# Designs tried in a protein design run: designed miniproteins, single chains. Part 81

Each design is a single chain, and the fold is of that chain. pLDDT is the mean over its residues in the fold that is shown.

## One batch from the design tools (miniprotein)

Design m2807
Fold by ESMFold2-Fast:
Structure m2807 (fold): chain A 77 residues (1-77)
Amino acid sequence: SLDELKLQQEIEEDKQFVQKVQEKLAAYEQHRDDIDALAARDPSLRPSVAEARRQLEEDTKKAKELLEKVKQLELES
């Protein structure tokens, strides 16, 4: 049905968001020391780095909620 197609699209979009956030988090952790060193050397970058960290934390929380939602929806289908 059309509702089943909409649900499948939502699940795919949620999975894509979760994957994107997981990739960003992995990249951040891989380059954490380099990012911290750059922020230490260039004070002008510190606000941008701090904001990027806050955004990543928010996106990570959202990704955890969406991952749980996707798992629940897949169990119900």
Scores: mean pLDDT 83

Design m2808
Fold by ESMFold2-Fast:
Parts: sequence; C-alpha cells; structure tokens
Structure m2808 (fold): chain A 96 residues (1-96)
Amino acid sequence: ALQQIRETAERLGEEARRRLIEAGVPEEEAEEWAERLKRVGFSVASQLLKEGASLEQAIEAGKRVVEAMTEELAAGDPERAREAARKETTKALNET
C-alpha cells in the first residue's frame, strides 16, 4: 500500500512539474514545487489509509489535492494553492 502511494506521488509530482513549466513557471521553481507536491500527495494518501480509507480512495484523494494545488500554482497563486490543499484534504477526510 505505502509503496503504491509513493509511486503514485512520484508520478503526480513529475506531471505537476511538467505542467508548471508549460504554464511559464521557471524550471527550478517548478522542480521545488513538484517535490513539495509529491510529499503533500503522499501525506494525504497515507493519512486517509490510517483513517480506514481503501487504497483506491487514498490515491484518489492525494491526486485531487495535488491537482488542485498544481492548478492554482500554474495560475500564479501559491496562497490559493495552500487553501485548495486544505479544502480538498478536509473534504477527503470527511468522505472516509
């Protein structure tokens, strides 16, 4: 379970990095955000597993949080990205 979450978080981070670069975020900044997003996705998914969610639910929640953050970062708003992460994490926990 944790290995699959780690592998999924790695893929999500790499996809986010690519998307941020395409949106005009400098490569070094996009790389730093990708590493952070990878850790956020892993953390959210791991927390949901501990709360009794299925592996599928945990992965889906991590993906939703990372994608929501990536969208706001691509739009140039890191504060809104943090707000989106909080909102999606809370929603996912309430759904477990």
Scores: mean pLDDT 82

Design m2809
Fold by ESMFold2-Fast:
Structure m2809 (fold): chain A 98 residues (1-98)
Amino acid sequence: MVEELYKKLKEEIEKIREAVENGRTSELVQEKDELYQAGKLSETDALIFGIAMELVLGEINNKIEETTKKIIELLKEEGVDEAIIEAVKKVTEDILKE
């Protein structure tokens, strides 16, 4: 479970990084919103995309540690699955190690 979520989160981060590099972040966000509204994106997949977006923005602003703490805090407050929280921790450890 954690490994599957970690892989999904990692894939979304790479897609967002590519979109940022190409100036297409707004188009990617709109595409994901349209998929969610059409019922083609699960609540879990939408959450993973949102987390990935915040992590990439945190990385760009040199605030990855602060952003990660804030995300984990919010996820705990909302009672989100521990597997998602562990996946976030694992991904951010990888980002910090490069």
Scores: mean pLDDT 82

Design m2810
Fold by ESMFold2-Fast:
Structure m2810 (fold): chain A 62 residues (1-62)
Amino acid sequence: SNAELADNMAQALVELGKRYGVTELGEKAAEEVRKNADKPRDELLQLTVREAKRILDAAPTP
């Protein structure tokens, strides 16, 4: 279901945020994806990609 897909994407964003040292941003990205769980699959995928890019862009430089 779209709800299961959204939850799986949200979990991936949380882990991405942890991996790149921006945990709060990852959690907020996950909330945004779950909030849009009623959207079509392609819109959820596009949203998830945008949120993932936002996390990567915010990652601290080594």
Scores: mean pLDDT 81

Design m2811
Fold by ESMFold2-Fast:
Structure m2811 (fold): chain A 69 residues (1-69)
Amino acid sequence: MSDRERLERAIEGAREAMKISEVAGRAGIHEIIELLEKLGHLDLAERVREAMRRGDYEGAIELVEEYLE
């Protein structure tokens, strides 16, 4: 699976998790952050973490979606 496909699946997982609860959504976004760090996208991982810290879960996911375009 490509890095792009892995990130796209992680985004979809986070969006589905947010439909269940904020706690599940936060966990899904944490998986995106971990994946970004493993792939070497440390600056993007920090931006996503900052959005999470502000409670901007939608903005956190949108940052990764924008990167993949």
Scores: mean pLDDT 82

Design m2812
Fold by ESMFold2-Fast:
Structure m2812 (fold): chain A 99 residues (1-99)
Amino acid sequence: SEIEEKMKLESIALQLILLRMNGDEKGAEELLKRVGLTEEEAEELIREVAKEVGMSEEELEELIEKARNKELTEEDEERWVEFFRKLAEIVKKREEELK
């Protein structure tokens, strides 16, 4: 299913974002090797997820870097929570389309 493949890729992108946010570079590399994706393909997936939640690539990169460096402000934390809420809503809509 095209929708199932898209959901799988979005899940991979989210996992990569979380690993990078935590500074787990080794975990990110291991995930990419496991799923057979190149670094370039991973960056494209992350960019697509950002667009779907209405966030710029630059804004997402800034949030990831701040999280990794333990520099998140309360405002950054709110933007991060909004990102996850929007992503969860998108995933829920795709699950409904599979029914």
Scores: mean pLDDT 78

Design m2813
Fold by ESMFold2-Fast:
Structure m2813 (fold): chain A 71 residues (1-71)
Amino acid sequence: MAALKARIKALGEEAAAALAALPEAEALRLAEEIQAETGERIKAAVAAGASDEELAQIYLEGVERLLAALR
């Protein structure tokens, strides 16, 4: 868990910096698209009884996907 939290924080900081470099409207659009998809995955996982570690992993994958879209 601790390792996932550290990675989420580091990738979150990279994502925030990358989004800050975009026009505000484009940053909001990308954040909304990734958040909507990640949110649906989290809802499904919660309904299936997922652990906090599994939820953190889904969030991490969402952040990694956002960074990939910005590259």
Scores: mean pLDDT 72

Design m2814
Fold by ESMFold2-Fast:
Structure m2814 (fold): chain A 100 residues (1-100)
Amino acid sequence: SARLEELEAALRTLVEAGVITQATADTLLEAARLLAEGKPEEAVRTVMRVEEITDEVIEKFVKLLEELVEEALRVARLLPTMTVEEIEELRARELEEALK
């Protein structure tokens, strides 16, 4: 639960800074929560529209989601140390591009 609380705080910071949308933050938090509850298929369905969810798809999704969570936490930790110009450049690149 501590990791989910840290993720929620990080996502709030990213939305307030305009790096990601509230919709992206809500989707990532829901997927992470479902994965923490042992519901990997439901977590995949919050992010991806696939007809068949295989074990390989679940394994790849879990790895990608963990990488995205770590990236969100890292960026949120850096935001208080960034200049306005650096934050504007980050907004232009959008963390959402990493989710494509």
Scores: mean pLDDT 76

Design m2815
Fold by ESMFold2-Fast:
Structure m2815 (fold): chain A 102 residues (1-102)
Amino acid sequence: IEKLVKGMSEYIRTSLLRSYQQQYPEASAEERARFEETIDRIQATVFELLLKYVKENVPVEELVKELYTRVKKIALELGFDEERAELLAESTATMVRLLLDM
């Protein structure tokens, strides 16, 4: 269980980082470092919530809503605007939902 959850969180991290590099190839070292910090916090949150989901039988809808809320908050705290924070939260929630539908 823990190995599978870790793999899922690592997949989310890799996918989000790849998307950022494609959208912002000219990003400065400081902008990239800020995004990497954001993604690290998102990965930790995904891992935490997925472990809770599998151990406590939390409904998928509740997991996805909590994940969206937490990711949006992380992005806003790290200086992303509301539009970008919503996109990041939606992308993360969508990827988790797709992984759980496997």
Scores: mean pLDDT 80

Design m2816
Fold by ESMFold2-Fast:
Structure m2816 (fold): chain A 65 residues (1-65)
Amino acid sequence: MREVALDLAGVGMAVDLSEVEVKFERRDGKWVVTLEAPTPEQRERALEAIREFERGTGEEIEVLP
């Protein structure tokens, strides 16, 4: 049964992103992001946040390991 009003929360998941390192750099009109995450779960959450930023700004973002 539907019970979640804000599925697109962007806040409140059980994953702590404090340990995730994110470096932004702009090259040739594109954003390049170096993403270091201790666990795959943290990396997935950080990637979702980057996708939302990309949608909100219209910027192109390349994510590097």
Scores: mean pLDDT 64

Design m2817
Fold by ESMFold2-Fast:
Structure m2817 (fold): chain A 65 residues (1-65)
Amino acid sequence: SHAERAAEGAKKAGTLAGAAAVIGSEARDYGGTAVVGPDTATLRTPDGTATVTAENGEVVEVRVE
């Protein structure tokens, strides 16, 4: 799914800044809503939601639901 592709890219980026860039790019190219916070980046699509959690700027969890 679109959300799963975004999650895979975010996980590979390894940083919140990199994950936010991946999520923003996926939202721009394929649609959905991207929300970036101080410790999270989320892509919400009709087919699912990818959520990235970071600690000290490093990705610690990526979830798709």
Scores: mean pLDDT 82

Design m2818
Fold by ESMFold2-Fast:
Structure m2818 (fold): chain A 65 residues (1-65)
Amino acid sequence: SEIKEKQKRIEEVDGEKLKEIEKKALKQGMTDKELIEMMKKELERSKDFEEIIEAIEEKKAKALA
């Protein structure tokens, strides 16, 4: 429950940034690791990028399941 609330907040607050990063990754044909590295670099200044990365990995795992 807490994780879901936190993830939703991240999506709302950083939704625009996440979309921009994903758009660039798709256009460049990047791999998952490269996408994560891009996110770290772009959102490193936000300090909470680790939580954002964790949320993305959770979504990928859920999609593969």
Scores: mean pLDDT 59

Design m2819
Fold by ESMFold2-Fast:
Structure m2819 (fold): chain A 86 residues (1-86)
Amino acid sequence: MEAELERVIAALREAMEAARAGVLDPAARAAREAVDAAVGGALAEARDLLLKEGASNEEALRLFAEKVGGEEAFRRLLEADRELAA
């Protein structure tokens, strides 16, 4: 679990670097998805969502966040995501 979360966060960092190098909008979306995956149980589902960058990513991300639980972990990772996105 924790190791998988770190892998998703690492992918987020790579996406952010790509965004800065080429100004990629997908990096911001990947960040949101990575945060949800890092929250807990929806890790595998969020991973698949990352691979499928569709218009419904936000809706799926919201659904996963609701089901996964873990408010403290969510807030902590959400703050980190915001700092990276800002």
Scores: mean pLDDT 48

Design m2820
Fold by ESMFold2-Fast:
Structure m2820 (fold): chain A 118 residues (1-118)
Amino acid sequence: DKETHAITAGVLAAMEAALRAADRVIQKLKEMGLKVTRIEAEVEVLEYKYENGIPYGKGRGRARAFSEDGKYVEAEDIGEVKGTDEELTARAVELQKRAHPLLELRYVLSPEADAILR
């Protein structure tokens, strides 16, 4: 339904933001000459709505990368996604290709948003 598509847009926006933040913290540790051993990411839906017949969502992504010596760096980003169900599906497929093998993803979602991902 419309609400499900709108909150899916919000989740995708948050996931894209989390992956951008993860890329930044990974690069920062590498620039410091440190090996990345673990990456944590958190996704939070900030806004979702059905606007002019199209689902829209806004989300926050946070990431923390850890080195072997216990050092870590953090970053966050905010993203927006607007699109049809077909466009949202295509974006979700693209996000799967970007997942780092060490990435542990945590969701900070309302009950209705959590239900969509399960």
Scores: mean pLDDT 77

Design m2821
Fold by ESMFold2-Fast:
Structure m2821 (fold): chain A 113 residues (1-113)
Amino acid sequence: MEVIRPEVLRGASEAELNAARILLEKATDTNIYNGGLRVFVMELSRALGIGRFDAATRAVKAVADALGLDPKSIEPQKLADLVIGAIKGLVGDDYDKASEALKALAKEAGLRM
């Protein structure tokens, strides 16, 4: 697993890092409903040349930033669930914003979605 410089994660809060950990745990789950999440995290990690935790952190931060969430008041489980729901194709104002943020991140990484 390749790890990028710590400076790349400097903008992430403890709550965002905890959400990324929850997201990565679900991405490694054998549950078929998390298959899209597993593929997304693994492909993002590969495309950016970073560790899977760093890829999960970037996804979580992109969604938090797009939703205008205060990094100090984020509930990690709720943020992780928003990212998972957006990848699953759930619809709604927050899921639509999360989906667009994840698509922008994927395009920046050169991924096909």
Scores: mean pLDDT 73

Design m2822
Fold by ESMFold2-Fast:
Structure m2822 (fold): chain A 82 residues (1-82)
Amino acid sequence: MSDDELASHFKNKIPGDTILVAPIKGIKTSGDDLVKALRAAGAKEIRTYKNYLLVQTPKDKADAVKAVLESHGLPVIKSFDI
C-alpha cells in the first residue's frame, strides 16, 4: 500500500501530521476503549482499512499514540508524515 493510498482514507489530511499503521488481525477487545485512549494521546482521526488500523496524529504526539497502540497489542508496522 502506498502512503498516498493510506492517507486518502482520512477526511481531513493535515500536512505535517503523522499516519500510524497497525494490523488488527486477531484482536477481539472493545474498540471503544482503544479509540478513547488514542484520542486522549492526541489522535485526530482513526480509520479501519482492510486488516489495518490507521491513526492520524500531530507529529509531536506520534510517540504517545504509538505507545497506546503497542500497550493494546497493536504493533505499529508503518509510519509516515503527510
Scores: mean pLDDT 77

Design m2823
Fold by ESMFold2-Fast:
Structure m2823 (fold): chain A 68 residues (1-68)
Amino acid sequence: MEELVKKAREAVEKGDVAGAAQALNEIYREHPDDPRVREARALVTEAAQSGNVDAVKEALRKAIELLE
């Protein structure tokens, strides 16, 4: 998990939202029953439903913080 969290963090720092989402989706697939992973996934999903790119970026950062 730590390697995928690092990959997601690096993607967010580069402004690569798609890369960050891809790394987080790998974590969601490998650890679906982890409460922190479930909360991180919910945050990103809710932000994506808002249609606001800045909300998605903020949710990605918060999701990464929850998984660190």
Scores: mean pLDDT 80

Design m2824
Fold by ESMFold2-Fast:
Structure m2824 (fold): chain A 81 residues (1-81)
Amino acid sequence: RLAALRRLADLGREVYDHALAAGLAEAAGDVEAADEHRAKAIEASERLHREFGLPLFLGMPQAQEYLALGEAARAEVERLE
């Protein structure tokens, strides 16, 4: 299921990237950018929950777990291609 592994890799990275960007924007006082990135992280985590049964985004520790799963999925895609 190469397509599913690619989606897991892409969505995992998307949650992490947006979660990190939201935290950095919040630390910089950019509330609007933080809210936008947080919403995108939540949206990506909802797709991971629906397709793979992963927990919903709760913060950076969860985003780091999603990144790790996504990197493992990417390695598997590269192995199969």
Scores: mean pLDDT 77

Design m2825
Fold by ESMFold2-Fast:
Structure m2825 (fold): chain A 107 residues (1-107)
Amino acid sequence: PAPVVVRPELLENFKIIEKEVPEEVARIVEEALARLKALPGLPSAWQAIIRAIEEGGEERDVLAARAVLVLYELSRAGKLTPEQVGALIAGTSQEYIDFAIEAVKEL
């Protein structure tokens, strides 16, 4: 799969989130993949994310694809504000990681 390029801070934050709520993250990923695969004319960036998750490859690329997909679903559902998403991408305090963990549980 094509490399999914994200900031290292997002990957580290997402590792913490996935460790705390692995079952909820797995469910969000599964549901999002099913929804996206049903859409006609899906942008190439989303096709690359689907391939990275489903076909595997480098652990970093799979982790990055899962992180982007989960943050997008939380944002789409209104569970995270744009400020909270930005903080998680930019590197952040434990407070924003805790907000993301609760958002994942609620989705």
Scores: mean pLDDT 79

Design m2826
Fold by ESMFold2-Fast:
Structure m2826 (fold): chain A 90 residues (1-90)
Amino acid sequence: MEKRIEELKKQAEEYLKKAEEAKKAGDNDTAVEHVSQALNYANQLASLGALEEAAEIYERAARILEEIGKTVSARRLREAAERLRRRAEA
């Protein structure tokens, strides 16, 4: 289980890195696509019970989206991250 969580986290972090690079290049559409891939891995982490790790990826994705002007999407991801953290505490 632990090894699977680390692999999914690593994949999500690689896509977040690609999203940051696309953002720096001014390619906002590619940045959104890479964020979506990172969120797919975050959802897999949540399904395995890695709620805190999933929440961290959601918050990083929200920051990237906010920086490229996707403020509404960023807010929704922060709300999802807070909900994941509350479930992790329960």
Scores: mean pLDDT 86

Design m2827
Fold by ESMFold2-Fast:
Structure m2827 (fold): chain A 64 residues (1-64)
Amino acid sequence: SMAEKQIEELVEAIREAVKKAPKDLRSRMAAVQEVIAKYEGELSPETLAAARRRVVAEIVEEEE
């Protein structure tokens, strides 16, 4: 679906921002929130929540 494609594209954008951030959890989470904020109003809240959830899960798993 178009929503699935939007989620995948947003996830890649967030991953790129996280890759450029300092390697501490706080900085990585800040990078996630900054990218989400840029797409607020452009994408549905459901799409934003789905992309954020996926990347946050990846970050948390890497910190464990």
Scores: mean pLDDT 81

Design m2828
Fold by ESMFold2-Fast:
Structure m2828 (fold): chain A 62 residues (1-62)
Amino acid sequence: ESVPIEITIEKDGMTVLELQDVVEKKYGIPPHEQLIRKKDGTEILDFTTKLKKGEVVFVEKR
């Protein structure tokens, strides 16, 4: 998608890999095509990165 998907993290310690699986299941975007950014615009490149409960991230298709 050209419009980023806003996702609020519901579990403390959720990995980017777990987030990518959720996005693929709900939105049909394969993990390798997912561009994930923090609220400040920083791209998350490490899929083992742990996210905090209540954190907002943006996912768009590469």
Scores: mean pLDDT 79

Design m2829
Fold by ESMFold2-Fast:
Order: sequence, then C-alpha cells, then structure tokens
Structure m2829 (fold): chain A 65 residues (1-65)
Amino acid sequence: MEEEALKIGRELAEAYQRVLDAERAGAPFDALRKAITEFSEALKKYLELEEKMGKPAPVITLPPK
C-alpha cells in the first residue's frame, strides 16, 4: 500500500512537471496532449486509491493516538 501510494504520487508529480516543461518549451500539441493524458491517468489512480482508503482525512487537526 505505501509503495503504491508513493509510486502514484511520484507519477502524478512527474506528469505535472512534464506538462509544465512542455508548455515552457513550446512543445507541439501532440506532445502536450500526451503529457496531459499521462497526468490525468495518474490523477485518476491517485483519487481511486484515496477513495479505497475511506478518506480518513482530518478536518484541520487530528492528534495521533
């Protein structure tokens, strides 16, 4: 589980960075679309993982027990 979360988070961050790099470099639409597609796929995986974990996110503070 932790390995999957780290992998998905890393893929999401890298995909987002690739989109930014492509935009800054003035890449053609095909390259930008590919980067955006990869980002969307990574985001979907991240959201699916969060949903499976039951969304235990705290409101503002959650002291450890």
Scores: mean pLDDT 70

Design m2830
Fold by ESMFold2-Fast:
Structure m2830 (fold): chain A 92 residues (1-92)
Amino acid sequence: DMSQLQADIDDAMGLMVGGVMKSTGYLSDDQAAEIQRLFDESMKLDAQGQHDQSLLVRAQMHLLASKALEEAGKLKASQFDRDQAAKLLAKV
């Protein structure tokens, strides 16, 4: 489990379930700020009982991360975030 997660981190920006990490060289400051804003918004929505809306915002976060990773040439990590967004969207 940990070794597989480490392999993903080597190619990913560090978007984890329940957390956001900035990878140096893969995210602009604006991209990192927007991802953090969406994470904070999702937590606020979840705390307000708006769980479906929280899932939608988390999906948007993963789609932005996917785009940034694709632009950085990290195609496997980009696909991982797209798959995570699709799974979240399927729940609403």
Scores: mean pLDDT 67

Design m2831
Fold by ESMFold2-Fast:
Parts: structure tokens; C-alpha cells; sequence
Structure m2831 (fold): chain A 82 residues (1-82)
């Protein structure tokens, strides 16, 4: 899946670089890329609790996304890490 591909690449990078790349994915014109970015950020938060606050801030912005699937995924991800 696109989420698995994003996570595989993210795991080759330092955690802070992975956070930057996945946060950039939330600004993609493709809603499927933005959705995958939300899912990958949730996984990154579970693997790197030290990034939880920064990931939560990115996910809070994603709750305002024009695509309802992205908004719903972001709300669920925030609930899962809080």
C-alpha cells in the first residue's frame, strides 16, 4: 500500500527527517497521498513517542482537510496517540 511504502522509506531516515517528509505529504494535491501521510504519521508516533507532540500538531491541521476521509483518519489518529 502507499502507506506501507511511505513508512518503509521513512524508516530509512532519521526520525526528524521522517516527520518532515510525512508532514509534507499532508500538503500533497493527491488526497490518497494525504491519507497515506496521516496513516504513516500515526505509525511514526507509535514508534517514536518523542515526536508525538509535533505529529499531533500536523494531524490537527489534517482535521481541516477538504477530503472527509482525510479529516476522519486524522481525528482517529489523534484519538489513538492522546
Amino acid sequence: SLTEEMLAYARTQPPEAALEDLTAALKSPDPEVRLAGVEALLALAREHPELREAIAAALEEATKDPDPRVREAARAALEAIR
Scores: mean pLDDT 88

Design m2832
Fold by ESMFold2-Fast:
Structure m2832 (fold): chain A 73 residues (1-73)
Amino acid sequence: MAKEVADGLRKSAQSARELAQQYPEIRDTLLQQAEKFDEAAKAVEKDPSKVKEALEIAREQLETIGRAALALE
């Protein structure tokens, strides 16, 4: 489970970086969120007990990305 969560977080980080290339107006925000996903993945890889914390971070990052995307309209 912990490895799967870490792998998912790293994929989310990569997706955020890809979105940063498509949406230059929010690129800095997306790159910062990508770093947060990578940090959460690293924390889970070092300590599996942090899975719940990492999932809460992932939810917060997704909400931030969603709000930034809505602000483009």
Scores: mean pLDDT 75

Design m2833
Fold by ESMFold2-Fast:
Structure m2833 (fold): chain A 62 residues (1-62)
Amino acid sequence: SEIEEYIRKVAEEVGKELGLSEEQIETVARGVLKHYHDSGGSLTKEEIERLVRLVGRTLAER
């Protein structure tokens, strides 16, 4: 889906900025995509970016 591709793209871009591994980037993308579906698909692109950065920063702390 278009939204899945968008989430993966944002996760890859942000994850590379944060120095995340490919496996960590995929974990971020899957987590954000799950949250998007659990929320009924109502997240904006800006909210998706914020969520990706939040999850990514949490993983980058280790």
Scores: mean pLDDT 82

Design m2834
Fold by ESMFold2-Fast:
Structure m2834 (fold): chain A 97 residues (1-97)
Amino acid sequence: KKDEDREKLLLLVTRILLRAMEKGIASEEQIEKFAEEIEKYLKENPDTPLEEKIEKIKELAVKYGVASEEEVDEIIKEIEEDPEGTRKEVEARMREL
C-alpha cells in the first residue's frame, strides 16, 4: 500500500540520520544535503517503485558520507524483520534528542 511504502521510506531515512548523528561521522552540511536531495527526489518521483526509491536513498547516503552501503543494507534488514520494533526504537531515540 502507498501509505505503508511512505512509512517504510520515512523510517529508513530517519534511522540513517539518527545513526549518522549518534556516530558524529557526518557533518551537519552532509546531513542537510542528504535530506534535501531525498526530499526533492521523493517529491519529483512520487510514483517510482519502492525498491528504486530505496536504492536512491542508499546512493545518496553513500554520496554524502552519511552511511555506507553495508550500513543501509543492515537498516533495511532491521525494518524488514521487525518494522514495528524499529519504529518504536526510532521514536524513543528521537525523544532523547
Scores: mean pLDDT 79

Design m2835
Fold by ESMFold2-Fast:
Structure m2835 (fold): chain A 72 residues (1-72)
Amino acid sequence: MLSREELEEFNKLVEETEKFFKEMSKKMKDIEKLKEIVRKMQEVVRKFLETGDVEEAKKELEKIKEELKKLV
């Protein structure tokens, strides 16, 4: 069962990652790469809802941020 604290930490991570994605996507012209990153973010959210593992979610979101930096 997900605690409220774990859910709030995850929501903060998602919001920070979405803000980073929004800024990077303004510079990105490759729509197919953009779609791939969106799918990866959705998969992280899905896994978190199933497992409640905040640390795994943090690790996967940081990987997505690094991939975004390489595409800009």
Scores: mean pLDDT 74

Design m2836
Fold by ESMFold2-Fast:
Structure m2836 (fold): chain A 85 residues (1-85)
Amino acid sequence: MEEARRAMARAIEAALREVAANPDAPPASREEVEELFERAVEAAKAGDLETAYRLLREAATGALLLAIAEGHPLEELEAAARRAL
């Protein structure tokens, strides 16, 4: 459980850096983000933390870009991520 939380924290941190470097990147669809998140959870439950990390990073990046496209400022998203970590 602790290792899974640490992998999730690193995935979110990596996603925040990626979005900060390219905030104008096209957002993923809601369906794509949900599918990636579901697959990440399944991988984590199976103990495949490497796959879970990759999928969580992709899902987090897509979710952040989608939220920015919907009008949420990056600063607000960074604050929310810090609370989740």
Scores: mean pLDDT 74

Design m2837
Fold by ESMFold2-Fast:
Structure m2837 (fold): chain A 74 residues (1-74)
Amino acid sequence: SLEEEVEKEKEALEKLAREMFEAGESRAQVRAALDGLIRQWAAELRARGVPEEEVERYVRELREWADRTIEELS
């Protein structure tokens, strides 16, 4: 389901953020990398024919989650 895919993307975002912070990357670099991953996932959903309004809702959820994760890890 899309809900399961969103949870997998959250896991991927957290893993990437942790690895980048451990490597000494800045908050700005981490945010840019996470946004890139979110954009790639959104493109995949659009390619699969998921409605744009639904893609936008999930992108918003992932961006809010990513912002919280960055704050917690930094």
Scores: mean pLDDT 88

Design m2838
Fold by ESMFold2-Fast:
Structure m2838 (fold): chain A 88 residues (1-88)
Amino acid sequence: MTVVIEETIELTQEEVDKMLEAYEMDEEKKKKMTPVEKVALEKVKILGLENIKELKNDPSKVTHRTLTFEEDGVTVILNLSLKLVEAP
């Protein structure tokens, strides 16, 4: 059984900056991470560091991330479109 999920992820410039900052933290700084910073780090792992860097370098660009994983005999294909939006 295969499930395909398509989502558009809208990120603000602040979120991109926080994600990159969280990823670049040393082990010492990671021990002092706030819950918000931990969430930002997990988002980088899910969305892909390369995609986040591309959005930082070219804010007008849309990047794409495809993740394929198996959950209890079901193949899940997650297709993500990432773009920068105006900060609220």
Scores: mean pLDDT 76

Design m2839
Fold by ESMFold2-Fast:
Structure m2839 (fold): chain A 60 residues (1-60)
Amino acid sequence: SSMDHTLENLRDSGVPEETIERLRELYEKGDWEGFSKLMREVFSPQIEAGREAAREIAAE
């Protein structure tokens, strides 16, 4: 399924297995609000890391 592929990509990106299982559970329950909230929490560190990388490139 498309969800299994998405979860595999998140695992490859370094998301912990515990978080992957939580996302799968929320998806299977149809809890879109919980799923969206957890996805945002997962991507927040990635966004901050991207901002830091952009600052480093701009300084060069």
Scores: mean pLDDT 71

Design m2840
Fold by ESMFold2-Fast:
Structure m2840 (fold): chain A 83 residues (1-83)
Amino acid sequence: EEELLDDIQRVFDEAREKKLTNAQVAARLAVVYAEHGKVDEAISLLEEAAKRYPEYKEHFEKVRKAIEEGNLDEARKIVDELE
């Protein structure tokens, strides 16, 4: 839990430095949740993000599939492709 919070804080720090959009932050947070074994929470976050940002729905679906396959390296790469 504490390590998860540190990773979440890292995403928010990166978002500030790189001027990431809310959609980019949501995708990165989903990967962080999955890296900590919180797959259900990661999928839920991506489903909510797809509702709020339907223009990125296909991107969130790709991230979800990579997470469901247990391929976190691929999920991270997909997230980095989102402008």
Scores: mean pLDDT 79

Design m2841
Fold by ESMFold2-Fast:
Structure m2841 (fold): chain A 75 residues (1-75)
Amino acid sequence: MAAAEETEEVIKEMEELGKKSDKDTQDALNTAAKQVKSMREAGIAAKDPKGLEAAAQMGKLAKENVLQSLEGKKE
């Protein structure tokens, strides 16, 4: 399912950002990525593409919120 691939890509993006970030940002992104992984596995088992899309969206929002928070602190 395309939604499953989207969820996997979001997880990889979050983990890669974490590797290149400070410890606090890495921990936050890894925690969110782990949660998205759990949602992805559940969605695949249930064959629920809408659930997978929701998981991908939540991952993207968590990633954006972390980045936005860091940008605000730089000002």
Scores: mean pLDDT 74

